# Designs tried in a protein design run: designed miniproteins, single chains, continued (2). Part 36

Each design is a single chain, and the fold is of that chain. pLDDT is the mean over its residues in the fold that is shown.

## One batch from the design tools (miniprotein)

Design m5308
Fold by ESMFold2-Fast:
Structure m5308 (fold): chain A 75 residues (1-75)
Amino acid sequence: MAKEYIAKAEEYEKAGNLEKAGEYYEKAGDAYYEEGKYQEALDYYSRATLLYEKVDLQKAMEAATKAIKAAVKLL
């Protein structure tokens, strides 16, 4: 469930583990995308992208690509 991934992401972010925080926000985005909640998916993919930018540019690009895919569904 997306809320469980968000709670986990917040735990890792508090612990200073930005890579794992980004990973769990990305999982929350994936869960919302599967539910057809594309606005929420876009929001969490964007959060993952911002966290990844600080630690892993390749993962940031992958999360940004998922954010674009969610945004296209809102058209």
Scores: mean pLDDT 87

Design m5309
Fold by ESMFold2-Fast:
Structure m5309 (fold): chain A 112 residues (1-112)
Amino acid sequence: NANLQEAIKLLEQAIKYAQKALEALEKGDIESAIKYVTQAIRYALEALTLLRQEYAKQPSETLKEAIKLLEEAIEYAREALKALEKGDIEKAREYLERALSLAQEALELLKS
């Protein structure tokens, strides 16, 4: 399924940028962390759009669960971005780690 494979690829890019954001935070590079989280959210939203289109064509419980996990991951990533803008690095890290975990769970479901 071309749409599902593209969604997986976009989600893998979102995860990669989230990991880059965590690395930037370890170095104290808040500006780069904000840019990487913003890019991760963009890739995740593109993946979510494709997953929702696929669900509309061919509903499945696995796809519904993956969509829910990805929606929650995006919400935590947005909270991480707010924390970064306030200079709360510890909360930003916690939210970003939670977002990454949920995105990885969604990816695992889509690959099974």
Scores: mean pLDDT 92

Design m5310
Fold by ESMFold2-Fast:
Structure m5310 (fold): chain A 57 residues (1-57)
Amino acid sequence: MLFRALFDLPKTSEDTIALRKGDVVEVLEEIDENWWRVRSLETGEVGVVPKKALEEV
């Protein structure tokens, strides 16, 4: 399932990835209510991002 970043996200730890507003990601795993593991379709990077920063496309 594909989602889009609602705003720019900085890389804050080794487990997270940086995203720019409008970047499309594929959801790989729902870790918990608040955090998802995703793959960026722009960069190919895999990491954790807050669910609230994403919207379904």
Scores: mean pLDDT 82

Design m5311
Fold by ESMFold2-Fast:
Structure m5311 (fold): chain A 113 residues (1-113)
Amino acid sequence: HMTEKEKAIEYLNKAIDILKEMIEKVRAGEVTLEEFEKAIRKVAQYLFDALELAEKVLTPEEIEKLRKLFNEVMRHLGEAYRALRAGDREAAIQHLEEAIKLVNEMIEIIKKS
């Protein structure tokens, strides 16, 4: 059976998988704004669920770091949506790549705890 930490990492990896798929669809020009918004909502849900699980087993200092990273990921996802809506696919991809980097930082904090 998975621990709370293992389950949190699984959810964060699911979020990364969705973000990678969205980058490829944006590059191909094969994504609608509705599909992109649905993907962002799925990513946000996985990140939130991971944070709730991690908060049960991490220190207050580690939780504060994760919450700051979560907020930065959500900011980048919002900027990616705005860029895509404006037709700036390159900016949208850059914000999604930064979101992936930040989610990987969340995984490393959980792994080291």
Scores: mean pLDDT 90

Design m5312
Fold by ESMFold2-Fast:
Structure m5312 (fold): chain A 63 residues (1-63)
Amino acid sequence: MPSYEKLVKEVEEEVEKAPEEEKERYREELEEAKELLKSEDVTKQVGAALRLIGILLDIELLK
């Protein structure tokens, strides 16, 4: 579903705004989640989406 593409884009934008020290960690987590989204396995896609939401929440807590 196209909803995951929207979520990925939002996370990419927030990672760009994150503190420099944390950016590398978030980029690694984002890339791992993006690979899981490519699997077409619904369980892996849901897991990836939860990881992406976790990145957004972690960045929000740093604000």
Scores: mean pLDDT 76

Design m5313
Fold by ESMFold2-Fast:
Structure m5313 (fold): chain A 100 residues (1-100)
Amino acid sequence: MSPELILRMAIADARADKKDPDLNLPVEVAIERLETARERLIEELQLSEEQQAALDKTTAEVKALLKEAGASKDEEEKIKLLQEAYDKWIAFYEELLAKL
């Protein structure tokens, strides 16, 4: 699969999840999916050390937001945190796509 197609699919999936967040998805599963997507990008895109550090930083920020969403008992706050997590993920992948 091409790097461009992988990034476009990841962006499309994240946009769909942002529009209709799955409140029943366990945070651990969401984090595993994020880690799997990260591994796939590292393998497929041959990222520079600088790009890999930026990916690690963004992944850590998104994981923190997902954990906060999982801990929230307020549905509105949970949705807001999930949307912030998806926005950070989308923005990073759009930057990578623009540099291809």
Scores: mean pLDDT 79

Design m5314
Fold by ESMFold2-Fast:
Structure m5314 (fold): chain A 59 residues (1-59)
Amino acid sequence: MKLARAVKDQTVDTPTVLAFKKGDVLEVLKEYPDGNLVAKSLKTGKEGLVGSNDIEEIE
């Protein structure tokens, strides 16, 4: 399982974009060549798009 930690807050909550707070742990599900990825919040169970600049890989 590939884990990442949010380095900033993202408060925009849309059907395609994942909302999270700084320090939240996310599971990386899929990475795209453009630097975007699909992640699941371990706190909320929601899945969505995340920018690679908004997270830090921890595993």
Scores: mean pLDDT 77

Design m5315
Fold by ESMFold2-Fast:
Structure m5315 (fold): chain A 91 residues (1-91)
Amino acid sequence: KYLEEGKKLFAEGKYEEAVKYFEKAIEEDPENAEAYLNLGLVLFRLGKYEEAVEYFEKAIELDPKYEEAKKLLAWALEELGKFEKAEEVKK
């Protein structure tokens, strides 16, 4: 429920509220890779690239085949100027 509500708030541009709901989703299920991905996405939208990287990495730790998380991690690393690390993630 918290994950779904967070996604709705994110779609409405209510980024700070979306963060709170994604954090609650992680509290309920700490192994939910999708919750970490979505928290990273809203942080990325807020320009918090360093924090977004941490959450995308956590999503990949929980699901190593999570292609969407890998692409977003590479993009966030590129925004931070870490081009070498971004290329490594794309493999």
Scores: mean pLDDT 85

Design m5316
Fold by ESMFold2-Fast:
Structure m5316 (fold): chain A 67 residues (1-67)
Amino acid sequence: GEEYIKKAKEALEKARSALENGDLDTARQYIDEAEKYAEEAKKAGNTKEADSLLEVVRQLRAEIDAL
């Protein structure tokens, strides 16, 4: 489960960088990747940290939708 948390965090960092550069397509890809890893972490029992990361995913998607 911890490895999935790490991968989700790395994907979120890449999504944030892509958003700062105006690369919305790349940002969406990394947000989707982060959600996938966070869901896998949740299935593996890391529910609290995974739920926190899924909230960040929702916030980043809302930022893109507001553009």
Scores: mean pLDDT 85

Design m5317
Fold by ESMFold2-Fast:
Structure m5317 (fold): chain A 61 residues (1-61)
Amino acid sequence: APSPATERMLELMLARGRALGLEDEVAALVRQIRAAIEAGDWDRARDLITELSELLGAAEG
């Protein structure tokens, strides 16, 4: 199961995605991250978290 710290991070990323008009894209990535963590695929979870961070960073300029 995801740690409380990881879940808090994902909730903050969802809120930021909403503020940037990227709610659907961020929600899709968060679902994939949660699925990877539940499957124990930490390498995939890290890659998806990096992708999400890059998406949000690019949108902020």
Scores: mean pLDDT 81

Design m5318
Fold by ESMFold2-Fast:
Structure m5318 (fold): chain A 60 residues (1-60)
Amino acid sequence: GELSERRRRELLEETRRLEELARRGDPVAQRRLDLAREVGEKIREIGDEIQEELERRREE
């Protein structure tokens, strides 16, 4: 779990940076942001699944 969480943070951080560049009107950053958003969405889905499993284990 720890390594997966580190990867998730890194990708979310990069998405944030691209978002800032896109706000400045950079079209290349906007395109990269679209791709990063898709990746971030998948990571979020995985993270939610891991969190659900951890919560269920605590209730045992």
Scores: mean pLDDT 73

Design m5319
Fold by ESMFold2-Fast:
Structure m5319 (fold): chain A 57 residues (1-57)
Amino acid sequence: LPELDLTGLSARERAEALYEAGLRHGSAELLRAAADLYAELGDHERAAEARARAAAL
């Protein structure tokens, strides 16, 4: 999609913020939210990592 870059960038920044907050606060909910956003961006590797970290909490 021509707008994939702009949409993906904004969603990725949001996913990164949720991931960082989830780690800092020990929140499995925030880590799962970050994983869902990474998956929507097609970043299945980071999505899997975020889910694994959520499971470890």
Scores: mean pLDDT 75

Design m5320
Fold by ESMFold2-Fast:
Parts: sequence; C-alpha cells; structure tokens
Structure m5320 (fold): chain A 85 residues (1-85)
Amino acid sequence: MKIEELIKKAKEAEEKGDYEEAAKYYGEAGKLAFEEGDYEKAKELYLKAVELTENPSEETLELLAIAADRLGDNELAEELVKLQE
C-alpha cells in the first residue's frame, strides 16, 4: 500500500472518531516512509500517530526516535527519551 493511501485511511478513521485506528494507519505510513529513507516524512507521520493515542506502540516510538536522530533533531530525540518509561 502506498503512503498516501494509508494517510487517506487514517483521515477517514479520524472523521469517524476512530482515533486508535487512525494512529495505526499513520504508524504504518510512517514505517513505509522510514523504510524508503524519508526520515522527515516518517517523523511527521509518527508524530501524528503518537498525538492520536495515549498508548503509542513501542515500535512507533523507537522508529520515531531513530528518524529524529538521523535528521539531527536533538530536541525531538530528547523529548522522546522523556516520553518513554
């Protein structure tokens, strides 16, 4: 599935009030962007996933931290350390 198709599904889930399902689709889209080496897009999509759920997956947080680090985003990397238990 293309990243844009996953984002569309995430937006449709948001419109229905299914925020946890929307977070799942944003997480999947972020993972695809990460696998393509688009760390900026991956960071954007993973942040959206984290925003929509109180319990983001450990994978989402880990990949977001790696994407932030590879972009030189030290501020985001530090905030993710504080967010994780």
Scores: mean pLDDT 76

Design m5321
Fold by ESMFold2-Fast:
Structure m5321 (fold): chain A 93 residues (1-93)
Amino acid sequence: MIEEGLKLLGQGKYEEAKKLFEEALKKDPNNVEAWTNLGYAYRKAGKYEEAIEYFEKALKLDPNNSQAWEGLALAYELAGKDELAKEYLKKAE
């Protein structure tokens, strides 16, 4: 499911990709990659608040996940929270 979800993200099919990542999380709610990619899909769909929630879930499971920190920073930037985006981007480095 994760590889197929990533393929759909590359094709701009964000709603279909979200469903596949949500199915992966129903089978394994500790799947950090699925939470991170779900955040990415919501960010690409313009749903920044939901994207923030999913990246935060990924970071709760793996606080050293640089992709999740970067995704969180970008989601905050796109939501107009530039100061928070700057702080979280620093953690991704």
Scores: mean pLDDT 80

Design m5322
Fold by ESMFold2-Fast:
Structure m5322 (fold): chain A 94 residues (1-94)
Amino acid sequence: MKELEEKVKKDPTAENYYLLGREYFAEGKLEKAIEYYKKAIELDPKNYRSWYNLGLVYLEQGKIEEAIEYLEKAIEYATGPDKKVIERLLELVK
């Protein structure tokens, strides 16, 4: 994470914020994961991976309504097999 935090400071791109959010999510630091995924989508609203991972974080927190909204946004921008995976998850949580 320290290397990725330094990379984000030098080059604050949606992709780098997404990667940092993913690392915090992997460590169970849900609040920080949400913060960085939100920064990624603020810079690139079509980054469906950040929308999808926000949905997953909110599901872990038991915030089903918010998770559904983020998953629906992820479906809007996702294509191919990834879209089908997100659609299946959305059907399961509705």
Scores: mean pLDDT 84

Design m5323
Fold by ESMFold2-Fast:
Structure m5323 (fold): chain A 82 residues (1-82)
Amino acid sequence: SPIEKILEILKKLKEAVKAGDEEAVKKYAEELKKLLIEEFDLSEEKADKIVEIIIETLKEKKDEELTDEQLKDILSKAVEEA
């Protein structure tokens, strides 16, 4: 499902943020943006804002163990705020 694909990217993005791997963060951010646009018919501007909010949230929570449900909550809040 699109949600499960997003969740897998969010997990990879979380680990990249935790590791300080700027190239991996950029790669997974672009993959997430593409999925948001293609699967949910979001504008580029809205997808960019969602991804930015998610990355900021993951940086804040980089030392926390995040469950699948917590990652889904982060996505939901970013979509609502964007």
Scores: mean pLDDT 84

Design m5324
Fold by ESMFold2-Fast:
Structure m5324 (fold): chain A 99 residues (1-99)
Amino acid sequence: MSREELDLEVKAALAEMIAATTVVIARNDPSASPELVKLAEEAADLITEIARKAVEQRNPELVDKVIELARRLSTAVSEKNLEEVQKIVDEAKKLLDEL
């Protein structure tokens, strides 16, 4: 494994960790609506699948996009921004369809 391949795996793992942590936070936040929690879970599942595909394809651009999606998800959930979480789900679905 090259250093570049290892960097992709580490970045993908970071995206998955951010997404998983965001879901745990949403589930334990009494001010989070059930709809927000459900969308956060859907977004996290999609982010995990994109991260897996990005590593499998050795695609650094896709890894960078999935990290950005994970960071945006964390911010949107913290702000209880249901519209932004829905946009993240829609963008993630589109990315998966193009893979």
Scores: mean pLDDT 85

Design m5325
Fold by ESMFold2-Fast:
Structure m5325 (fold): chain A 63 residues (1-63)
Amino acid sequence: MRVDEAFVQAIKDGDEAALAALRAQSEAAAAGIGRVLGLDAESTARLAEMLYDIELETILRMR
């Protein structure tokens, strides 16, 4: 399944579940990066928010 294409379209449509899934992915990515870099909880949370905003803006600018 082309999950990436269907997921991108759901985000563009403002699907609440897709937006929540994107948020969860950004939080998981930030947690992984924070662990590797030894970031504190505050810095990791800010990174998660930044990743979510960047991903959302990138998706909304696509096609």
Scores: mean pLDDT 77

Design m5326
Fold by ESMFold2-Fast:
Structure m5326 (fold): chain A 62 residues (1-62)
Amino acid sequence: MEIKVEKKDGKYVAIATVDGKKVATIGDTEEQAIENAKRAAEVLKKAPEKAKDLEEIGKLIL
């Protein structure tokens, strides 16, 4: 699993890539953003069908 973290407008955005699918999370700290991304990636691993919805939402709201 690959996690990329970026700082935007005083917040941290973490993007996790699992099996070519991406999920983005936001945190008030870099550690929180990474932790949220790991949790989201675990959800994608257990329910791969949700990955498409999360990618689409990420493009619209991030």
Scores: mean pLDDT 70

Design m5327
Fold by ESMFold2-Fast:
Parts: sequence; structure tokens; C-alpha cells
Structure m5327 (fold): chain A 62 residues (1-62)
Amino acid sequence: SMALEEAQQRGQEAMARVKEAERRFEAGDYNLPAPLLRALAERYRHEGREEEAARLLEQAKA
């Protein structure tokens, strides 16, 4: 079944988008699509970076 391979590929693409968003955010580029801001915020919360996660979620509401 190709379904597992497709799911793995989609997961890798999602992770790549979050890594790109993190790189841009660290470079001071806060003008990111709301879904990427939310995905990065979830990652930062998982890493214990609550203040940065809150800032990303605030930006996503704009």
C-alpha cells in the first residue's frame, strides 16, 4: 500500500515548512502564513519556549 509512503512524505513536507518558518522567524521575518506561525508555535511550546510560542500565536491572529 502506498498510503503509508504518502503519509510519510506529507509529514516530511510539513516538517520542512516548519523548519523554514523557524529560520525566517529567527531572521526577524514575522510575516509568515498563519498556519506556519501556528505550527511553529506548537513546536516552540513542545520545546518549552512558551513566550516565543505566544508571540507567534499573537502574530497569527493578525
Scores: mean pLDDT 75

Design m5328
Fold by ESMFold2-Fast:
Parts: sequence; structure tokens; C-alpha cells
Structure m5328 (fold): chain A 60 residues (1-60)
Amino acid sequence: SSIAEKLREIIENEEELSEEEKKEILEELERMEEEGVSDEAMALRIIGLIEDARLRAKAE
């Protein structure tokens, strides 16, 4: 979907996330696409994972 492609670009362009965190989030996105999860649910999940990772990185 167009949303999945945008989310992939957002994840890859997140300078504040480690390469391992980016890989984990990209793998989750791929899994959700494969399972046919709705664009809305996919966006909410992936954005939540990105925000959680960013907060964790900032705390360290």
C-alpha cells in the first residue's frame, strides 16, 4: 500500500534510531503487510514503535 511505502521511508530516514531498531521496525512493517493488516492499524503500530524507540534513545 502507499501507506506502507511512506512508513518504510520514514523508518529508513530516522537519523536518531540505531540500525538495529530500524531493522526491527521494518521487519514488523513487512509482517503486517504480509498479514493484510489495515493501513490505519499499520500506521498506528509503526508510528508507536518509532516514537517508543526515539524516547528510549533519548533516555540513554
Scores: mean pLDDT 79

Design m5329
Fold by ESMFold2-Fast:
Structure m5329 (fold): chain A 59 residues (1-59)
Amino acid sequence: MAIKDPALREKLEALLPGLEAAIEELRAREEAGEASLAERIALRLLEIALELEREMLAG
């Protein structure tokens, strides 16, 4: 369900750029073959979190 509280929405929107940047850095490391198993697991979990955050903000 979309977030209706403007203050809560603003806080989540403020977190999105940092989450996106972390995902991009981890993807770059994975593509370079430098990512550890923990980093690959973190990347998958962060990608799920990002999609859920975007869904909550968009719907």
Scores: mean pLDDT 77

Design m5330
Fold by ESMFold2-Fast:
Structure m5330 (fold): chain A 84 residues (1-84)
Amino acid sequence: MKKEERLKEILEEMVEIVRELAEEEPERAEEWLARAEEEVKRFEESGPKVALEVLSRLASIAVEAGREEEGFELVAKAVVVESE
């Protein structure tokens, strides 16, 4: 699988986590989903070179929601992909 495809899959997994978090905390849902949409758009416009920045910003939502380990695991996976 191409590096770009692997990074896109990790991004999609992170966005799925943000969607689940939005369902659990409806009062934060609008903010978190808007932030996720902005980061997805950044990745679509700039490609894999911004993947680590995008994923780190999305992981900050997981930290805010108390699911820090899941967010950091996905960032770590992206670092491994980027290093290859």
Scores: mean pLDDT 81

Design m5331
Fold by ESMFold2-Fast:
Structure m5331 (fold): chain A 59 residues (1-59)
Amino acid sequence: SLAEGEAAVARYANDGTKAGLLLGRLGVSPEEARELLARYPSFSEEEIEGAVRAVELGV
């Protein structure tokens, strides 16, 4: 759910790879993942892209 996704990103705010993997496992869409990750300035553009790709691949 969105609430679970937001909690996951908050938990891993300094680890984009872990945040992305957890969002994918929670069934968060790539669009929702991009929106959630973009709210955290600690994530670089590369980290956001990597995380969104992990969600898209269903890993």
Scores: mean pLDDT 70

Design m5332
Fold by ESMFold2-Fast:
Structure m5332 (fold): chain A 55 residues (1-55)
Amino acid sequence: MKVVVPEPASLEEAEVLLGVARGELRRAQKQGDEEAAKMNEEAIRRLEAVLARLR
């Protein structure tokens, strides 16, 4: 499966995606889904790096 990294088009889009990823991480942790939790932790780290670049 080809993993497409979503590049946010704007600072606002990056902030929305970060909020979604944080919500998904909490749900994955409650469900015991370790793979989903790791994926969302990576997404959060990646989005925070993008936000740092745009600022």
Scores: mean pLDDT 74

Design m5333
Fold by ESMFold2-Fast:
Structure m5333 (fold): chain A 104 residues (1-104)
Amino acid sequence: SRPLSPFERAGAAYASLENLASLLGFDDINDEIVREYPVLRTEEEAREAAELLARRILEAMRKAGTPEEEIRLVERLIEAILNDSSSSELQALARQLQEVRRQR
């Protein structure tokens, strides 16, 4: 694919994190972030929204007593998303997360 602009990269990271939150059952967190950031107008807003969403996901997992192994995988997946890691790395981490979730 052609190189994304910094704003496009931040927006893509935010969208990926919204999908992750939904996968984990945290659609309520997505709703909260959308209320704070109803329109992403700048790279800075997209980055702030993504960072806040990432933080809220991890906080919710810890509050729910999620096993440490699953939290560590989600932390790695979030870092990979925020750092625009390869599709193969993201897919590998997502598969590991799905497997850990199936075991409980």
Scores: mean pLDDT 85

Design m5334
Fold by ESMFold2-Fast:
Structure m5334 (fold): chain A 62 residues (1-62)
Amino acid sequence: GSSEEQKRIEAFAKRIRDALISVGVPEEDAERMAKAVAQAHRGASDERLDAVIDALVDYYRG
């Protein structure tokens, strides 16, 4: 149901936030970006979500 996808996307947002903070993105910026990126990827596969996190980490790591 839609509630399962919402929990999945909330978990994805938390993973993005934590990953961005780990590579030096300020906490407030990481939280805003994580929410926006997670909502933009509602319904995406787990493989796609993992690829998005990897791409963001690579970008901010240099």
Scores: mean pLDDT 83

Design m5335
Fold by ESMFold2-Fast:
Structure m5335 (fold): chain A 86 residues (1-86)
Amino acid sequence: LTEGDPLEVAARVRPGDVVLIELDPETFDREKVEEIAKKYNIEILEYPSETEVVLKVTPQGSLAAFLEALRKAGIKVKKIKILERG
């Protein structure tokens, strides 16, 4: 949490960016993640593992709002990495 604050990384993400998110396996719910992604205009590209999701921020999307919605749903984010700039 403290060395690469997920919220600080999220603040650098822009529409068109491709991002890898690592989720806590104890709180991961794929259906809920997909529901929230659709609501916040986040496109899910792939799941490289059971606890990782690669997503693209659409022009109508907000990664910060998506992450806040995950937190409120009880889904814990461990790590965020920007893979590609849009």
Scores: mean pLDDT 78

Design m5336
Fold by ESMFold2-Fast:
Structure m5336 (fold): chain A 69 residues (1-69)
Amino acid sequence: MDAEREQIVETLERSLAEMPVEEAVEEVRRFGDRLGLSQEEIDELVRLVREGNYREAARRLVEAELRAG
């Protein structure tokens, strides 16, 4: 479970970092909405992405997914 989580985090972090910022913002909003995150939580993820902190954004998304499932 932990190894799978870390691999997903790394994959998401890399994908977000390689995308234009606008595309990365759209992806974290889409993912957060599907996970049932609040608008406030989604806005925080958007700020992390805009600041280039893709790792923290990816970790938070994956953690939310694990709690939802």
Scores: mean pLDDT 80

Design m5337
Fold by ESMFold2-Fast:
Structure m5337 (fold): chain A 76 residues (1-76)
Amino acid sequence: AEEELKKGLEAFEAGDYKSAAEHFRKAAELAEFDSELNILALENLARAYLKLGDFEKAKEYFELAVKGAQLRLEKL
């Protein structure tokens, strides 16, 4: 999970948004539901889709990240 997040960030910085999206998706899938890593991966996945021009997917993943963050805040 953490390794995939790192690879995604490296790809994103290099301008390879398609590769970044794939790595961020894997990071989100491997991370525990509602974890900080899962939320961060979903947020970065949404940003990658924004760069790719896929606004519908970007919106979906931003909404998932917000829901995860809300659930995590309720546990504090």
Scores: mean pLDDT 79

Design m5338
Fold by ESMFold2-Fast:
Structure m5338 (fold): chain A 64 residues (1-64)
Amino acid sequence: MEEEKRYQEWLDLATEVLLEEGLDPETARQVAEKIVQAAKDVGFSEEEILRAARLAGRTLVEKR
């Protein structure tokens, strides 16, 4: 399905952004999955997903 392919693309993009913000790969993947799940539920755009990932990554890195 096209929706599932988009989900995978968003997951990869969000994970990449979280890694750029300084999260380890395991945490980045988990946070990306949560963001994409929320996006599917609420109807976020790709831009909103990427912004959410960047903000979450910065917040989580700062809290460590």
Scores: mean pLDDT 78

Design m5339
Fold by ESMFold2-Fast:
Structure m5339 (fold): chain A 67 residues (1-67)
Amino acid sequence: SMADGEKALELAKEALKLAEEGKKEEATRVSNEAGDLAVRALSQGDDARALEAGKLLKEASEIIKKL
């Protein structure tokens, strides 16, 4: 299984891609999963991946708001 921080980053990148493709419902679902994993990664000391995932998720959320 992947580490929580690695999984959060992968899902955050996917959420951003889905948001850019206009897939609002799927982007929102993946974004929520990535956010939960990022919080867990942060609690485990993976600050760098958690913060990078958070930045990508913020960008995805701004795109989702415009859909």
Scores: mean pLDDT 83

Design m5340
Fold by ESMFold2-Fast:
Structure m5340 (fold): chain A 63 residues (1-63)
Amino acid sequence: YEELVRRIREAAERNGGVLTHEELAEILGVSELTVKLISLELFGEIPEEYTLEQALKILDALR
């Protein structure tokens, strides 16, 4: 879990504070569809890019 949090933070830092659903899916070891569905459940939308806060909430939902 801590390593996943670190990887998300590092990816967001490289990308100006955001991650794509492809990058987030790769870090989490899930499909892009899984990321999009969790995003829709948590935020009511499927954003083009995920903020650090949104990415961490998706990680928490997978626990």
Scores: mean pLDDT 79

Design m5341
Fold by ESMFold2-Fast:
Structure m5341 (fold): chain A 55 residues (1-55)
Amino acid sequence: SEEERIAAYRAAVKRRYPHLAAQIDAMTPEQAKRVVDTLAAHDPELAAEKARIDA
């Protein structure tokens, strides 16, 4: 579901960037998607996690 996908995105960001945990949890689903896309553009490991979540 979309909710499960967004929860997985938040978890992936918190794993790679624990200092952003509070910020990502406070974001709307649309904001969280944008942040994941932005970070994944320059973080191959996060990009791979996103690709697995989106599959």
Scores: mean pLDDT 84

Design m5342
Fold by ESMFold2-Fast:
Structure m5342 (fold): chain A 55 residues (1-55)
Amino acid sequence: MSKEEIAERILNGGKQMIAAGVPKEAALQLARREAEEAGLSEEQIEKILKELETV
């Protein structure tokens, strides 16, 4: 998978978790961990977290 595809999957997963009633703080924490483990850049990680925060 490309890093762009990985970032999109993490973002969509986080959005689904929040929609399912998972606390936003927990969803953000998981998304950061997944992105770091996948080797995404700091810029990509911040972009994902910013998007999830607006949900």
Scores: mean pLDDT 82

Design m5343
Fold by ESMFold2-Fast:
Structure m5343 (fold): chain A 82 residues (1-82)
Amino acid sequence: SAEEEIEQIRELSKEVPEELQEEIQKILEEESDPETIGLKITKLLLESLGIKVTEEQLKENMKLSGLTPLEMLKQAIGLLKS
């Protein structure tokens, strides 16, 4: 369900540095759709690494790769930890 996906995104986002937590909480409060939440958090993480992407580019990449929003977020967090 969407609620379960959002909870998984919230739990996974705890692994993100404290400096980004305020922006993540804002996204979780303002958005109700797990795809939109995943896209916005992924964009935030990639931008923190100096990678410039649009939400539209991330959405197209998800469609081409078959990744879910949660899987896309996991990859972005993996890059952040590298």
Scores: mean pLDDT 84

Design m5344
Fold by ESMFold2-Fast:
Structure m5344 (fold): chain A 70 residues (1-70)
Amino acid sequence: MEEERRREEERRREVERLLEEAKKYGDQFASTGPAALEKLAEAARRATELDPAAEGEMQRIVTEALERAS
């Protein structure tokens, strides 16, 4: 049980790192355009593979970036 919890914490840290990358790309999307959107989508895919529960937060980041572009 403790070992499983530690493994989940490691995965959570990796997901947090991907979420931070996605936020950076979302911020850059307004200034740099389509290339940042592609990187955002890639970060979202990787985070979802590691932790499906992170999909909601990634979806929010992507939606906010698209709203800013609209």
Scores: mean pLDDT 73

Design m5345
Fold by ESMFold2-Fast:
Structure m5345 (fold): chain A 68 residues (1-68)
Amino acid sequence: SAKEDLKKIAEELNKDPRFKATLIGDDTLEIESSGSVEEIIGLALRIIGDYPNLSVSIEGDKIIIKAK
């Protein structure tokens, strides 16, 4: 399910000190990054490729992921 996918993404990213992933409710994941714009875009593209049931938007240095 999208909720379980979001939880797995959050757990994986929170192991990397460059990222802070916060699950908001059951359908939204907010990712804060201390990395470069290139790292943020690269992560967003990877998530889109791996999880086609999720939508991804980039807002400055944050990535917002939502269930479709």
Scores: mean pLDDT 78

